Designed miniproteins, single chains, continued (3). Designs and how they scored, part 9

Each design is a single chain, and the fold is of that chain. pLDDT is the mean over its residues in the fold that is shown.

## One batch from the design tools (miniprotein)

Design m8278
Fold by ESMFold2-Fast:
Structure m8278 (fold): chain A 79 residues (1-79)
Amino acid sequence: SADEKLRALIERLREAIERLEAARGTPDEAAVVSAVVRELDALIQSISTETLNAASEELRQELLEAVGRFQELLRELLA
C-alpha cells in the first residue's frame, strides 16, 4: 500500500540520519555522507506522486519532519 511504502521510506530516512550522526567526526564521515545522499536520492526517485497522494496525511507529515531533520543535519556537516 501507499502507507506501507511511505513507512518504509521514513524508516530508511531515520536510519540514514542515525548513520550520519554516528559517523560525525569519524574518519568515515565523508564516505557515509556520500553513501547516504546517493541512497536517499534513489529512494526519493522511487516514490511516485500517486503514492504520496494515496498516503495518509499523518505519514506525509512524518515524512516532511524526517526530511527536514535530514536537511538540517546535512547543513551542519557541510558547514
Scores: mean pLDDT 80

Design m8279
Fold by ESMFold2-Fast:
Structure m8279 (fold): chain A 64 residues (1-64)
Amino acid sequence: DKADIVARVRAFALSYSDEELLEIAKILEKLGYTDYAKKVEEAVKKGDRQGAADYIAQAVGEEL
């Protein structure tokens, strides 16, 4: 189920450190999700960990 996968990805992302979230942003950029990568990076810089997790989950949802 797409919704279940997206929800699980979001939950895992919320458990990550700032360094791990920035590493995921680099991976998203390499995969062609440049806009999402930028949003994750900016969210982390602002201390918005929930926003960063939401953007990661949305990028995964686009692939599914």
Scores: mean pLDDT 81

Design m8280
Fold by ESMFold2-Fast:
Structure m8280 (fold): chain A 105 residues (1-105)
Amino acid sequence: DEKKKKELFAKALELSEQFHETMSKIKEQASPEVQKLLDQAEGLYAMAETYFYAGDWERYEEYAALTLKALDEAEKQASPELQKLISQARDLFQQWRAYMNQYRQ
């Protein structure tokens, strides 16, 4: 259903925007070390999006997994307050993945 696919994609874009807003808020308070890991996570996310649009599902899944790993490393080094925000960013990213995976079916 083309209409359903458009709705799934629109929701994925909304989640992507919320992810980047959340990441921006974390970076304002984060140490340089945590900021570097968050920048790495955003770069890996951009690569996951690039491979998704190219139809390269293997590399999409690889870069999606690397994004989660970078977020997990950032969370380990962050303060308790920032750990909560990074956890929210991880949840938004996982929701984006779920909608994108539905879209590609």
Scores: mean pLDDT 89

Design m8281
Fold by ESMFold2-Fast:
Structure m8281 (fold): chain A 67 residues (1-67)
Amino acid sequence: SEALELEAEGSLYVMSGSVYLKMGDKKKAAEDYKKASELFLEASKLSGDERLKKQSEILKEKAKELE
């Protein structure tokens, strides 16, 4: 399903952002977390899954902290 594809893509961006954060690249980590947040929000809208919406918000906050 489209929602599962968006969730999977979002998860990849979370992993990428985590790697950048570990390497000290806060700018790239913030960009990846923002992209993951957008993907999880879209997935939430398609699936009605409030957990994905909450995860989107957490990632958006993490990205702001890195700016």
Scores: mean pLDDT 88

Design m8282
Fold by ESMFold2-Fast:
Structure m8282 (fold): chain A 75 residues (1-75)
Amino acid sequence: SLEEEYERVKAEIDRLEAQIAAKPQPSLEDLLRFANLYRKAADLAEKLGNTEEAQKYRSRAEEYVKKAQELIEKR
């Protein structure tokens, strides 16, 4: 169901957060994966009527895209 998919995406975000916390710094791949997961969470939250959560997840996705772009530019 849509609700089960939403819970799975949130669980994947939590797992990725734990993995990144164990690293000295997140990689470009980690940042892009975060952006993608938060976008999926935002879309699912919106479909479930959770507009406020959807906006928060979209903002997080944009933050990670910006961080990824900065990392590419700095090399």
Scores: mean pLDDT 84

Design m8283
Fold by ESMFold2-Fast:
Structure m8283 (fold): chain A 97 residues (1-97)
Amino acid sequence: MEEKKRKLEELSKMTPDEILAKFDELNQKILDLPYEKQVEVLKKFGFDIPEDASEEEIRKKVQIFLDIQRALVLIALSVGDRKTAAEILLKLEEYIK
């Protein structure tokens, strides 16, 4: 099995509380990335970043993005869709590598 498929299987077996705890860990890791890496994360998600964007503006956009992703994880878990929640976690993990 491919590493991505293996990780998805492992994450889909986690409880909702474990998935949320892992999300909060990844959230903090992304917020702790240097400015240049935060810009790369936003660009990978299709955000247009102005050339004159400040570090404060980038950090605020990253926070809004992560808040939206957390809301999507909560919605997926509320309907029992652990696979969608796991896929969101894997995508975030890929962006911080």
Scores: mean pLDDT 78

Design m8284
Fold by ESMFold2-Fast:
Structure m8284 (fold): chain A 62 residues (1-62)
Amino acid sequence: SADIEKAIAALEKSIAEGDAAGTAAAVHELRRLLEQHPESPLAPRAEEAIRRGEAFLATHGL
């Protein structure tokens, strides 16, 4: 699941850069990938990254 690993990295990068729009897009993409691959061993890491992204977005009124 190289796609999930790349999506996690993209989400973490957007959060680190303070990019609210990029973070929202990355959360959406990670959720889409998890729907396609719910049994992925990376699912727990992806869910944790999504939670961090959503917390970041909440502080920006999103």
Scores: mean pLDDT 85

Design m8285
Fold by ESMFold2-Fast:
Structure m8285 (fold): chain A 90 residues (1-90)
Amino acid sequence: MEEKEREIELDILEAFVLIMATVAGLPDEFVEAARKLVRYLVEKGAPIEDIARVLRALFDGRYDEAIELISKVLGISREEARKILEELFA
């Protein structure tokens, strides 16, 4: 049951990534990086609402806000959150 709920959450978030990237006119490489970030955050147990906020900030180009949100959601430093984004979006 829990695994099925996580799979549904992941599917919803991947659909959200595709919709938001299309609306923002972002390239396929950014979509792939965002999908990897979604999978990472889901694996770490981040709530769907918080993941959606991170994605919204990224698609709007609000990278500092996305870093703050990741830091808060995962309980890590801003420097570590920035490193995660740099590794995925490099």
Scores: mean pLDDT 77

Design m8286
Fold by ESMFold2-Fast:
Structure m8286 (fold): chain A 70 residues (1-70)
Amino acid sequence: SMEEALRRAEERGQAYVEINKLASKAIDALQAKDYETAEKYIEEIAALAGMTPEQRAILRESLEYTASLG
C-alpha cells in the first residue's frame, strides 16, 4: 500500500541521515589517526546501507581520500 511505501521511505531517509553523521565521524577519526574508531563507523555505514565487501572497500578509500584533504 501507499502507507507501507511511505513508512519504508521514511526509514530510508532516517538511515541516510545516520549514514551522513557516521561518515562525518569516520572522517574526523581518520584525520585524528584513530583508525580503529574510523573502521567502526565504516562498519556501521556498510551495515545500514547493505553494502557488499567491495562497496565497503570503495567507501573506505573515498573517506580516506576526503580526510586527506583536510
Scores: mean pLDDT 82

Design m8287
Fold by ESMFold2-Fast:
Structure m8287 (fold): chain A 117 residues (1-117)
Amino acid sequence: SLREEVRELLDELERLAAASDNPVVKELALRLAELLRRALEETAPDDERSLRELAALAHAWIYALENYTPSTDLKLMLQTMLEGLKRAAEELRETNPRVARLLEEMAKVIEETLEKL
């Protein structure tokens, strides 16, 4: 099921986050994994729109973590991730406002991190 696919993606995201050597990336990715897990619990099994948005976010972060190197432009990476979170929150605002709020909370954390870089 799509819900099971999202759960498996979150397990993979958490594994990659825990293995990250950059402390900022590790903290943000672990926090995102926890927040997406909460979002999944707030999502009905038949809410395919929300499940696809959660899957897309998990895939994007997994890709970013797998391709992360000491030469990665951290600021650009975080700006790209922030854009993805804001788009997902906007997409879900009317259909799943609880999940949209969780995504907005994560977006704020990334914005605050970017201000300190």
Scores: mean pLDDT 88

Design m8288
Fold by ESMFold2-Fast:
Structure m8288 (fold): chain A 94 residues (1-94)
Amino acid sequence: MARVEEIAEALRRAALELGLSEEEAEAIAEIVRLSLDPETEAGRRLLDAVEEHMREHGLEETARRLVREILEGFDSPEELLKAVEILEERKKEE
């Protein structure tokens, strides 16, 4: 999963540049790692869409946009961290 990790690391870096904490930045990266799972049909489709956006706008701009969209989906950093915990638990049960 070199491409997924490249995208996740770019999002972690973009989150830090936007002023998020190290914990929040890692949570955003982990959400992306779990969402872009190439073993699932949904994950492959999402990865393809992200790669298409990167071809037009570059990795750094795509990462910044994804961080903003993820943050808009959560009311607080605590909600973001809880969502990652739930997704990690679900992956362990699959």
Scores: mean pLDDT 74

Design m8289
Fold by ESMFold2-Fast:
Structure m8289 (fold): chain A 60 residues (1-60)
Amino acid sequence: SPSQVERLRQQLQDQLQQLFKLTAQYNKTKTEEDKAQVDAQLEQVRALSRELQRVEREAE
């Protein structure tokens, strides 16, 4: 549905902004803790991207 696609796109945008913030923090600190946060956020972004692609294909 269009509303579901729009919701997922906004959620993906929010998660990408969080990923950029975490990546900037890791580049400054170089700690294993910050790297783990980046890796976890990247997995969330990947999962949302796959879900968005699936929903968009179902709308076709």
Scores: mean pLDDT 84

Design m8290
Fold by ESMFold2-Fast:
Structure m8290 (fold): chain A 86 residues (1-86)
Amino acid sequence: DRIAALRALLEAALARHRAEVAALPREELRAKLASLAEEAKRLAELIANDTLENHLEATRIVLTKLVGADAETLEAALALVEEEYR
């Protein structure tokens, strides 16, 4: 059940990220939003081409830049994406 496992990881990452965002100073939040806009453009380009490499990079962007996932959550999600794609 790869999709259910990935969903659980994403939900946990989003909950942690929400707590972090709530604690951020206004200026740091603005910097994160600007960075996120650039990553969103890159993400759109990646999903235009359906390859394993692009799926892994899209997952990295979403989890690190959009939800602030830790390294363990990121590696677990990347492993699930790689296994599901194969």
Scores: mean pLDDT 69

Design m8291
Fold by ESMFold2-Fast:
Structure m8291 (fold): chain A 60 residues (1-60)
Amino acid sequence: SEELERKLKELEEKLKAYQDGIDTLKNSIRKLVPKRLELNLPLPDHPLVKEIYAEEKAKQ
């Protein structure tokens, strides 16, 4: 049905918008993690922060 096709397209567009939002958040975390470490502050206990920290540590 046309209604089902429209709903699927809307969900795909929403998924893309959420993915773009996640990428923006990850970039913000990538900038803040090194600054926080330089200030000798503990990192937040969050899986996303741990992932970004591991990526930055592997880069060095």
Scores: mean pLDDT 77

Design m8292
Fold by ESMFold2-Fast:
Structure m8292 (fold): chain A 78 residues (1-78)
Amino acid sequence: MQKQLEEDKQIAKQRIEADTSLTDQQKQILFDLLSRYLELIYNKGGREEFRKLGEEMVETLDDEQIELFQKILDEILA
């Protein structure tokens, strides 16, 4: 489980770094949120934890960044 989490985080990082429209700061924020979401999945986080992270994502990310987040997550979890 831990090895798979680290591999999935590495995939997320590579996808984010490949995006030329994001600043380094935006890439770091997006990677942090993706990493935390993956951690909740692998650690079987509760409904409340996912809800709070989702609220933080909506407040922090724009629509295009949310779409990129969902695309990366779907590719990792497919």
Scores: mean pLDDT 81

Design m8293
Fold by ESMFold2-Fast:
Structure m8293 (fold): chain A 69 residues (1-69)
Amino acid sequence: SEAKKLYEEGAELEKKGDAEGARRLVKENAHLRDEASQAASEEVQRVAREIAEKLREIGDEIDEELKKR
């Protein structure tokens, strides 16, 4: 599943401390919401939305951590 792969990639980048890589992944994944919405069942739309939201949260958490420094 594409959504699962993206979440795993985001988590991997976060583990490596690659904040820019995580932000890039979130940005690149914005189009997946559109693709899922255009062709998807309700389940696919929900999963794609959840992954996009989770990747956004990861990016936000990295930003907040950097602000503490």
Scores: mean pLDDT 63

Design m8294
Fold by ESMFold2-Fast:
Structure m8294 (fold): chain A 111 residues (1-111)
Amino acid sequence: VKLTESGGGTVKAGGSLTLTGVASSGKLGLVTWSRRRADGSEELIAAGASGGVGRYKGRFTSTLSGNTATLTMTDLKPEDTGVYVFSGLAIGENGYPVGVTGEGAQVTVVA
């Protein structure tokens, strides 16, 4: 199963962006969104169909429907800049769940 991430880009502070992760086949389950920093460290943003965690609480929302996961980001700040990585479980052609990870979507927030 292949994941495709889309919706990254450049936005002004206070703006909004929506990121989408789509599995090539089957249903998605147990979805996680994280931000990868330049040093390779990752920060959890949201899990499943829930709101953002930590400093993302109240600003970011994750949803899951079939083969599509969506991260809606509001009130973006320059510190939110990074590569947003979608990961989860997908049911492949053999009927077994497999761990899958997208390539990441670059989000740049300018003042």
Scores: mean pLDDT 78

Design m8295
Fold by ESMFold2-Fast:
Structure m8295 (fold): chain A 100 residues (1-100)
Amino acid sequence: IDKLIELMEKNIKEAEELLAKPNPSHQDLLQALSSLFGALQSIKMLKEKADKSEIIEKLERLLELAERLAELAEEQGDEVTKENAEALAEEVRKLIEELK
């Protein structure tokens, strides 16, 4: 469990750092998307084993990052990354409602 929490936090932080860049490259956006999917996978594994409020907090943070990624991808004309980020955000929203 501790290893999954560490991996989740590392993936979230990586996405935050990439998306906080003044001019994120297409490669930065793809890496952020990969990190966000990695974080979601860890959260799905933890949701039955960890505290609900902690999981919801991480999902809300992941949602904000996924929405930011979609905005940045749209600004760059990257429709594929935008669609993938929107799909990720939708999956996160469903998990938040499921855990409430």
Scores: mean pLDDT 84

Design m8296
Fold by ESMFold2-Fast:
Structure m8296 (fold): chain A 101 residues (1-101)
Amino acid sequence: AEEARRQALLERIDELEKEIDEMLKNTSDPVTKAALEMLRKALEKVRELVEQGHPEAERFIEDLEADLKALKENPDDVNVQIAVALRAIGLELEAERLLEK
């Protein structure tokens, strides 16, 4: 059960990475690009949490999925882009703290 759950979470991360890469190819806006790059960095730390079996990993994946959806639904909203970038930085720092013992 635990291994199956871990694989399901890793698949969700792979889907998010694919969507981020596709959006990066299709955007010329520097603020959107920065937000996407910050989400990608947060995803890498969350992947490490999933691989180590941290219970917080699923919540972080849900938060990242919500932030990516907000960018997709609001492509011209600079306030949404900035908010997503700041949340991604916060999530990366929180994930890093959980990885450090």
Scores: mean pLDDT 85

Design m8297
Fold by ESMFold2-Fast:
Structure m8297 (fold): chain A 100 residues (1-100)
Amino acid sequence: MVYNTFELQHELHQAILNNDITEEQKEWIEKLTELAKLLETNPEEALKKAEELGLYDMQLLAKAKLGDESALRELLKRVNPNASEEEIETAIENFKSYLE
């Protein structure tokens, strides 16, 4: 099963606004928090964990942290499909600067 982290985040945000968060959603928030920590400390393990959980956007983010610009470009387009190519290229340059 493949989960879009942007779609999941949107659904969780709506559930929180409606004061209707389930234990299953809380469990997913905890797993996403663990993945976020792994992305900072060990992006290779984060990639493996995201693949096991079917979290495609987290896979792209982990690959981007490992230097895969094509994965970063795909992630940015998935998060903001209306972004121009110029906006995508600027975001890639800013992300690369952040990793330095």
Scores: mean pLDDT 70

Design m8298
Fold by ESMFold2-Fast:
Structure m8298 (fold): chain A 72 residues (1-72)
Amino acid sequence: DEVLEVVRKAIEEAQKKGLSPLEIARRVLEMDDSDEAIRVAAHAALLYRQNPEMDPEEIAEKARELAEKDFA
């Protein structure tokens, strides 16, 4: 899943460098500017804001679930 991989990497980078939630969205957009990636990135940024120490893979997976609900 290329979108999950891109989002996971952006979250890992943000956690390692202490970056803001906005930086996650920016990083994802630099790697994948598809509508799906943008939607997942928005939810990932919000989840990171709430729980910055949460596992990157868990944030990415949960963000995708929330993005899918927006589509439905």
Scores: mean pLDDT 80

Design m8299
Fold by ESMFold2-Fast:
Structure m8299 (fold): chain A 91 residues (1-91)
Amino acid sequence: SITEEIKKLLEEIEKQDKELQEMIDNKAPLSEILKKAKEIEELVQKLGDLYREAVAKGDKETVAFAEKEMKKLTERLRELGEKIAEYIAAE
């Protein structure tokens, strides 16, 4: 189902987020950090595609679920962006 695909994608985003945080903490090369950030961005775009598919199908329950999760994700991506900016400034 679209709901299960969204859940799996959110789990993957969470795993990639943790990996990115570990890379920052371990002072990985900036190029690798930016590459990981781009991979997360691509997963977020896939989430948007699944959201639009749920809207097109009239799946109101999945739409409501995705909107709540996307709001939380938007806040987390802002935090990650700030951490990357701090990392760049520290170099």
Scores: mean pLDDT 86

Design m8300
Fold by ESMFold2-Fast:
Structure m8300 (fold): chain A 108 residues (1-108)
Amino acid sequence: MPYALVEVLGLDRSLTEEELRALAERYGEVLEVDVGLDKNGNSRGYALVRFASEEEAERFIAAMNGRRLGGRTLTVLPLPANPSSEEWQEFGERRAKLYQAPVYETPL
C-alpha cells in the first residue's frame, strides 16, 4: 500500500505534534501528523500519523502499542489509508469509547 494511516490513543496531553512526529520518524517516513485538538487548541489525547508505507506503519504499531509514554499507556491501531466518512464516524466512536474523546474532533 503506497500510504498507511495509524491512530494513536492514550497520548499524553503535554506531548506536542512535533514531538510525536520526531518519535514516529524513528520508524519511517512520516507524511502527516495530526494531534486531536479541542476548540481551544488543547490536546484531546489522540493523534493520527500517516506513513509513506504500510511496513513503516507496522513497525511503529509493533514498537508503540502498549508502551508507556509520559504518564499514559499508548494504544496504536491501524486505519485504512483513505477512510470513508462512515469509517471516520466509526473511528470517532471507538475513540469516545476507549478515551472519551469527542467524535466531532475527527481530523481529515
Scores: mean pLDDT 71

Design m8301
Fold by ESMFold2-Fast:
Structure m8301 (fold): chain A 113 residues (1-113)
Amino acid sequence: SPEDILEDFDRVAEAALKHFEKITDPEKRLRLASGLVRTFVGYLAEVIDDPEAVDRLLERFLEFVRKLMSLLTPEEKQRLIDALVALLREEAAKHPEIRDYLDRFIAGLKELA
């Protein structure tokens, strides 16, 4: 169900934040963040037919990214946003059915920079 997917995302995000905090290598941190974007796209596809669940998932992912950014230096924050935007554009090209939602997410990410 959409609720189960949102709860699963919350558990994955919490685990990722704890793991991310323990990683000191910027390149490994960037790879982890990139993997999380692909996971997010998977969750978004599962709730695509429920506009309320889509909006809730987008808000949760933006809050997750905001929490990730609080653990980073200013230089790492810019690199993360640039990498996430590039990956989201790549995923939008592969998944035209969710492109509008990914474009909204990209806009939200740019406001965090």
Scores: mean pLDDT 78

Design m8302
Fold by ESMFold2-Fast:
Formats: C-alpha cells, structure tokens, sequence
Structure m8302 (fold): chain A 89 residues (1-89)
C-alpha cells in the first residue's frame, strides 16, 4: 500500500516536470488522477494517511493550475513526500 503511494508520488512529479511547458489544466488533471490513486492506496494502510494525502492532492492540483512556478512547487512536494515515505519502508 505505502510502496504504491510512493511510486504514484514519484510518477506525479515526473509528469509535472515533463509537462512544464504544456497546458496547466492538462497537467493538473493528470496529477489529480495519479494522486487519487495514491490517496486510495494510503487509505488502505490508514484512514489518517488517506486524509493527509487527500489534502496534499487538493493543494498540489491547485498549485499546478496556477502555472509553471506552482507546478515546480508541487513537483518538489511530491519528491520530498516520496523520499520521506521511502525511507520509512
């Protein structure tokens, strides 16, 4: 469950980095899809983790929609979250 969430966070960060010069709404939708799966995986491990990941998803999607600078912030958040979770595995 947590290993799957880590992979989805890393995938979300990669999608943002690949799409920085693209349409913000398209990137936001892709990020939301990946994070929805991460929230589901986290919730299977703990309802509290699911709630935290849901808040992170909502904040990150909003940042991506604000443009490239927000997208870079969201990608950094996902990379840090993935590394922290990976160190706990």
Amino acid sequence: PLEEAVKLFEEAAREIERGLDGDPETIAKRVQELLDKAVEAARKASPLLGDFFEQLRDAAVELVRKGPEGARQAARMFTVAAEELKDLL
Scores: mean pLDDT 76

Design m8303
Fold by ESMFold2-Fast:
Structure m8303 (fold): chain A 74 residues (1-74)
Amino acid sequence: AEIDELAEQVKAGKLSVKEFITKNDEIAGDSPETRLKVDQELAEKLGIDVEGKTKSEISAELLKYVQQKQQEVA
């Protein structure tokens, strides 16, 4: 679904950090709890280890991953 599509776009390096934030915000909406769940599902789909990590750490890891993948294909 929407999270799967976003994960595939990130893996392909097709999204900038700004574009990722915009799409992630659209999926998560206004709920901080939904945003955390979306970030955790995205991290799992991207192979990012989320065990023992805080919400802020998961978010930071996702942004770093997006930036790295975008730069690899640019």
Scores: mean pLDDT 77

Design m8304
Fold by ESMFold2-Fast:
Structure m8304 (fold): chain A 74 residues (1-74)
Amino acid sequence: MSIEELEARVRELLAQGASRDEVATVLLSAAKDYGEEALRRVKEVLDEARAAGASTEEMAERMLEVLREYVEEK
């Protein structure tokens, strides 16, 4: 899945009122395609967002930012 397709999917889920867990699951599944380090970084961002009390939208954007960094490395 391209980063653009993933971003569109995440935006659709957020518009439908999807839970934090549903959005996180989609992003974590996509992160596996970018490799072990990408998955680890996305998990770190998820934990950090939970600790900060970030919204589902803020969490999703932070996770997407991490995945964009790995697009050129794969």
Scores: mean pLDDT 79

Design m8305
Fold by ESMFold2-Fast:
Structure m8305 (fold): chain A 79 residues (1-79)
Amino acid sequence: SAEIEARLRALLAGAERASEVRVGPADPATRARALALLDQLAPHVSPELRARLTEAIERMDPVGQHEVLRALEAILATL
């Protein structure tokens, strides 16, 4: 859990920086997938970090959402 939490914290920081890059077209499917994968990781992550990541994903631009989706898929694949 601590390793997963560290990866998710790094992801959050990266996503916040990514929000400063050019905005692409809206992709509700990528956003929905990212939130669903985060929900699957809930048993392996603190409730507080999960809540913060959920809010961050909701606010991210499409570039950030794609990066988050890929990272969450990679983390889930290691479980």
Scores: mean pLDDT 72

Design m8306
Fold by ESMFold2-Fast:
Structure m8306 (fold): chain A 99 residues (1-99)
Amino acid sequence: SAANVAKMRELLLKIKEAVETSKSLEELLEKIREIMEEYGISQEGIDNVLESIREIYETLGKEALIKVIDAIIEGKEPDPELVKKFEEVEKKYEEEKKK
């Protein structure tokens, strides 16, 4: 519904602001947890989102996470350069696992 789309967009904008204003990953994850709790998202849903955010932040950094959020808000596919960087990290993980 249009109301659910509007709420999702508002949630994503608040998450983006948390990414931009947080000085550490720990501060970011805490802010996002609080935002998602205010929107009535289930604990399982919160934990899944926080895990995804942590993985993106640790792997590609803060600027890449902002680009992913912007792509979701705009309904676009993620930046092809970011997709390539994820594929390169996954390939390195597969090569390490073969040792």
Scores: mean pLDDT 74

Design m8307
Fold by ESMFold2-Fast:
Structure m8307 (fold): chain A 74 residues (1-74)
Amino acid sequence: SIEELEKEFEEEVERLIELYESLGKLDAAKGVRETAEQVRKEIEEIEDEEEKKRLLEFSIAMVRWEIEQVEREA
C-alpha cells in the first residue's frame, strides 16, 4: 500500500540521517532532509496511485543504495 511505502521511505530516510550524523557529516544529513522534503511535496502533488508508488519505490531504493555506499566507506 502507499501508506506502507511512505512508512518504509521515512524509516530509510531516518536511518540514513542517523548514519551521517553518527559520522559527523552534518551537511550530508541536512541534504538528506532537504531531498526527503522535496520527495514528500512531489508525492502530495501526484494524483495517480501507481505513479506515487513508483516514485516511493524509486526513492526508497535510492536511499538504501546511499546507505550501502556510506557503510562501505566507513
Scores: mean pLDDT 87

Design m8308
Fold by ESMFold2-Fast:
Structure m8308 (fold): chain A 57 residues (1-57)
Amino acid sequence: GAAAAEALRAQVLKDTKAAMDKYAPSGDTEKAFEEAQKIADRYAPALRAAGSRPAPP
């Protein structure tokens, strides 16, 4: 449901920010974006499932 999707989006944002912060001192934005993309790919199935309302029984 919506609450689960919101929680997952918050987690994705947190993990993405951590990746950005991790590489910020080195200026390696390319590595930061690669890690962010891997995070997005990892969470994509869960986000799709959370955004999809379960069919009534």
Scores: mean pLDDT 74

Design m8309
Fold by ESMFold2-Fast:
Structure m8309 (fold): chain A 98 residues (1-98)
Amino acid sequence: SEKLRQVEEIQKLTDELIAQIEEEEHRRRLLLLAIAAALAIVGASEEEIQEALDLLRKNGREEDAEELRRLYERLREEKASLEELLELLREEAERLKE
């Protein structure tokens, strides 16, 4: 359940940050980063990632699928901690808040 608690912490922060962003496209960008962070924390398999990407593509969201793939691969390679992921979300939200 530790991984689930970490995902819940990412979700709670993301909900708080999204409320501060007025542009819908910017909210979606932050949400993609949060999804990538959650997938990295739970150690999602390549099959699970591919299923998520295929779902986005099937719904005509090709650009979102490519962005999610890039974010996930980066976070997985960096082996980012929960604290680092939460800080990354805060930093990205400040950039998108403009």
Scores: mean pLDDT 84

Design m8310
Fold by ESMFold2-Fast:
Structure m8310 (fold): chain A 84 residues (1-84)
Amino acid sequence: SEIEKLIEEALKKMEEAGDDKEKVLEIANELAGKLSKLTTDPKALAAIKRMLAELQDMYAAKEPVEKMKELAKRLLEEVLKLIK
């Protein structure tokens, strides 16, 4: 699946970003734009929007980058389950 490949590549890029929170947000925003063109499932689209909103909130709250990566992984795994 193209969606599965995009999510796997994004999660790998997030891990490779290390402590760069801005890079994690950039990767999440780019992925969300691509996924929104590949799915019309309302629950998947809602999970994508929630991921971006929660990552932005965590960034503003100065949460650890590890927490941001964990949230992104969890919500992207939810998207994968919804589009199967």
Scores: mean pLDDT 83

Design m8311
Fold by ESMFold2-Fast:
Structure m8311 (fold): chain A 86 residues (1-86)
Amino acid sequence: DIVERVLERVLEYLKEKGITLSDEEIAQLRALIEKHVEEVKKAVDDIKQNGKKDIISFLLKLGYSEEEIIERFAFDLVLNEIEKKR
């Protein structure tokens, strides 16, 4: 579910830039998103369990949900990786 929401956001971003992807390229993009979603989920869990102080703990204090944080950070990580490869 989070993966599909991030995928939709990335595809909208690319469409606005005039970039269209094949079904095979979309599958590769989904795999990249799954990787980053897993990484962010682990980071959020570590902060919740161990009381680590960082930007994620601040966002939780502001009332952002765990799912919102995971979606936003995963989207940013995917965009950064796409831009670095260009």
Scores: mean pLDDT 78

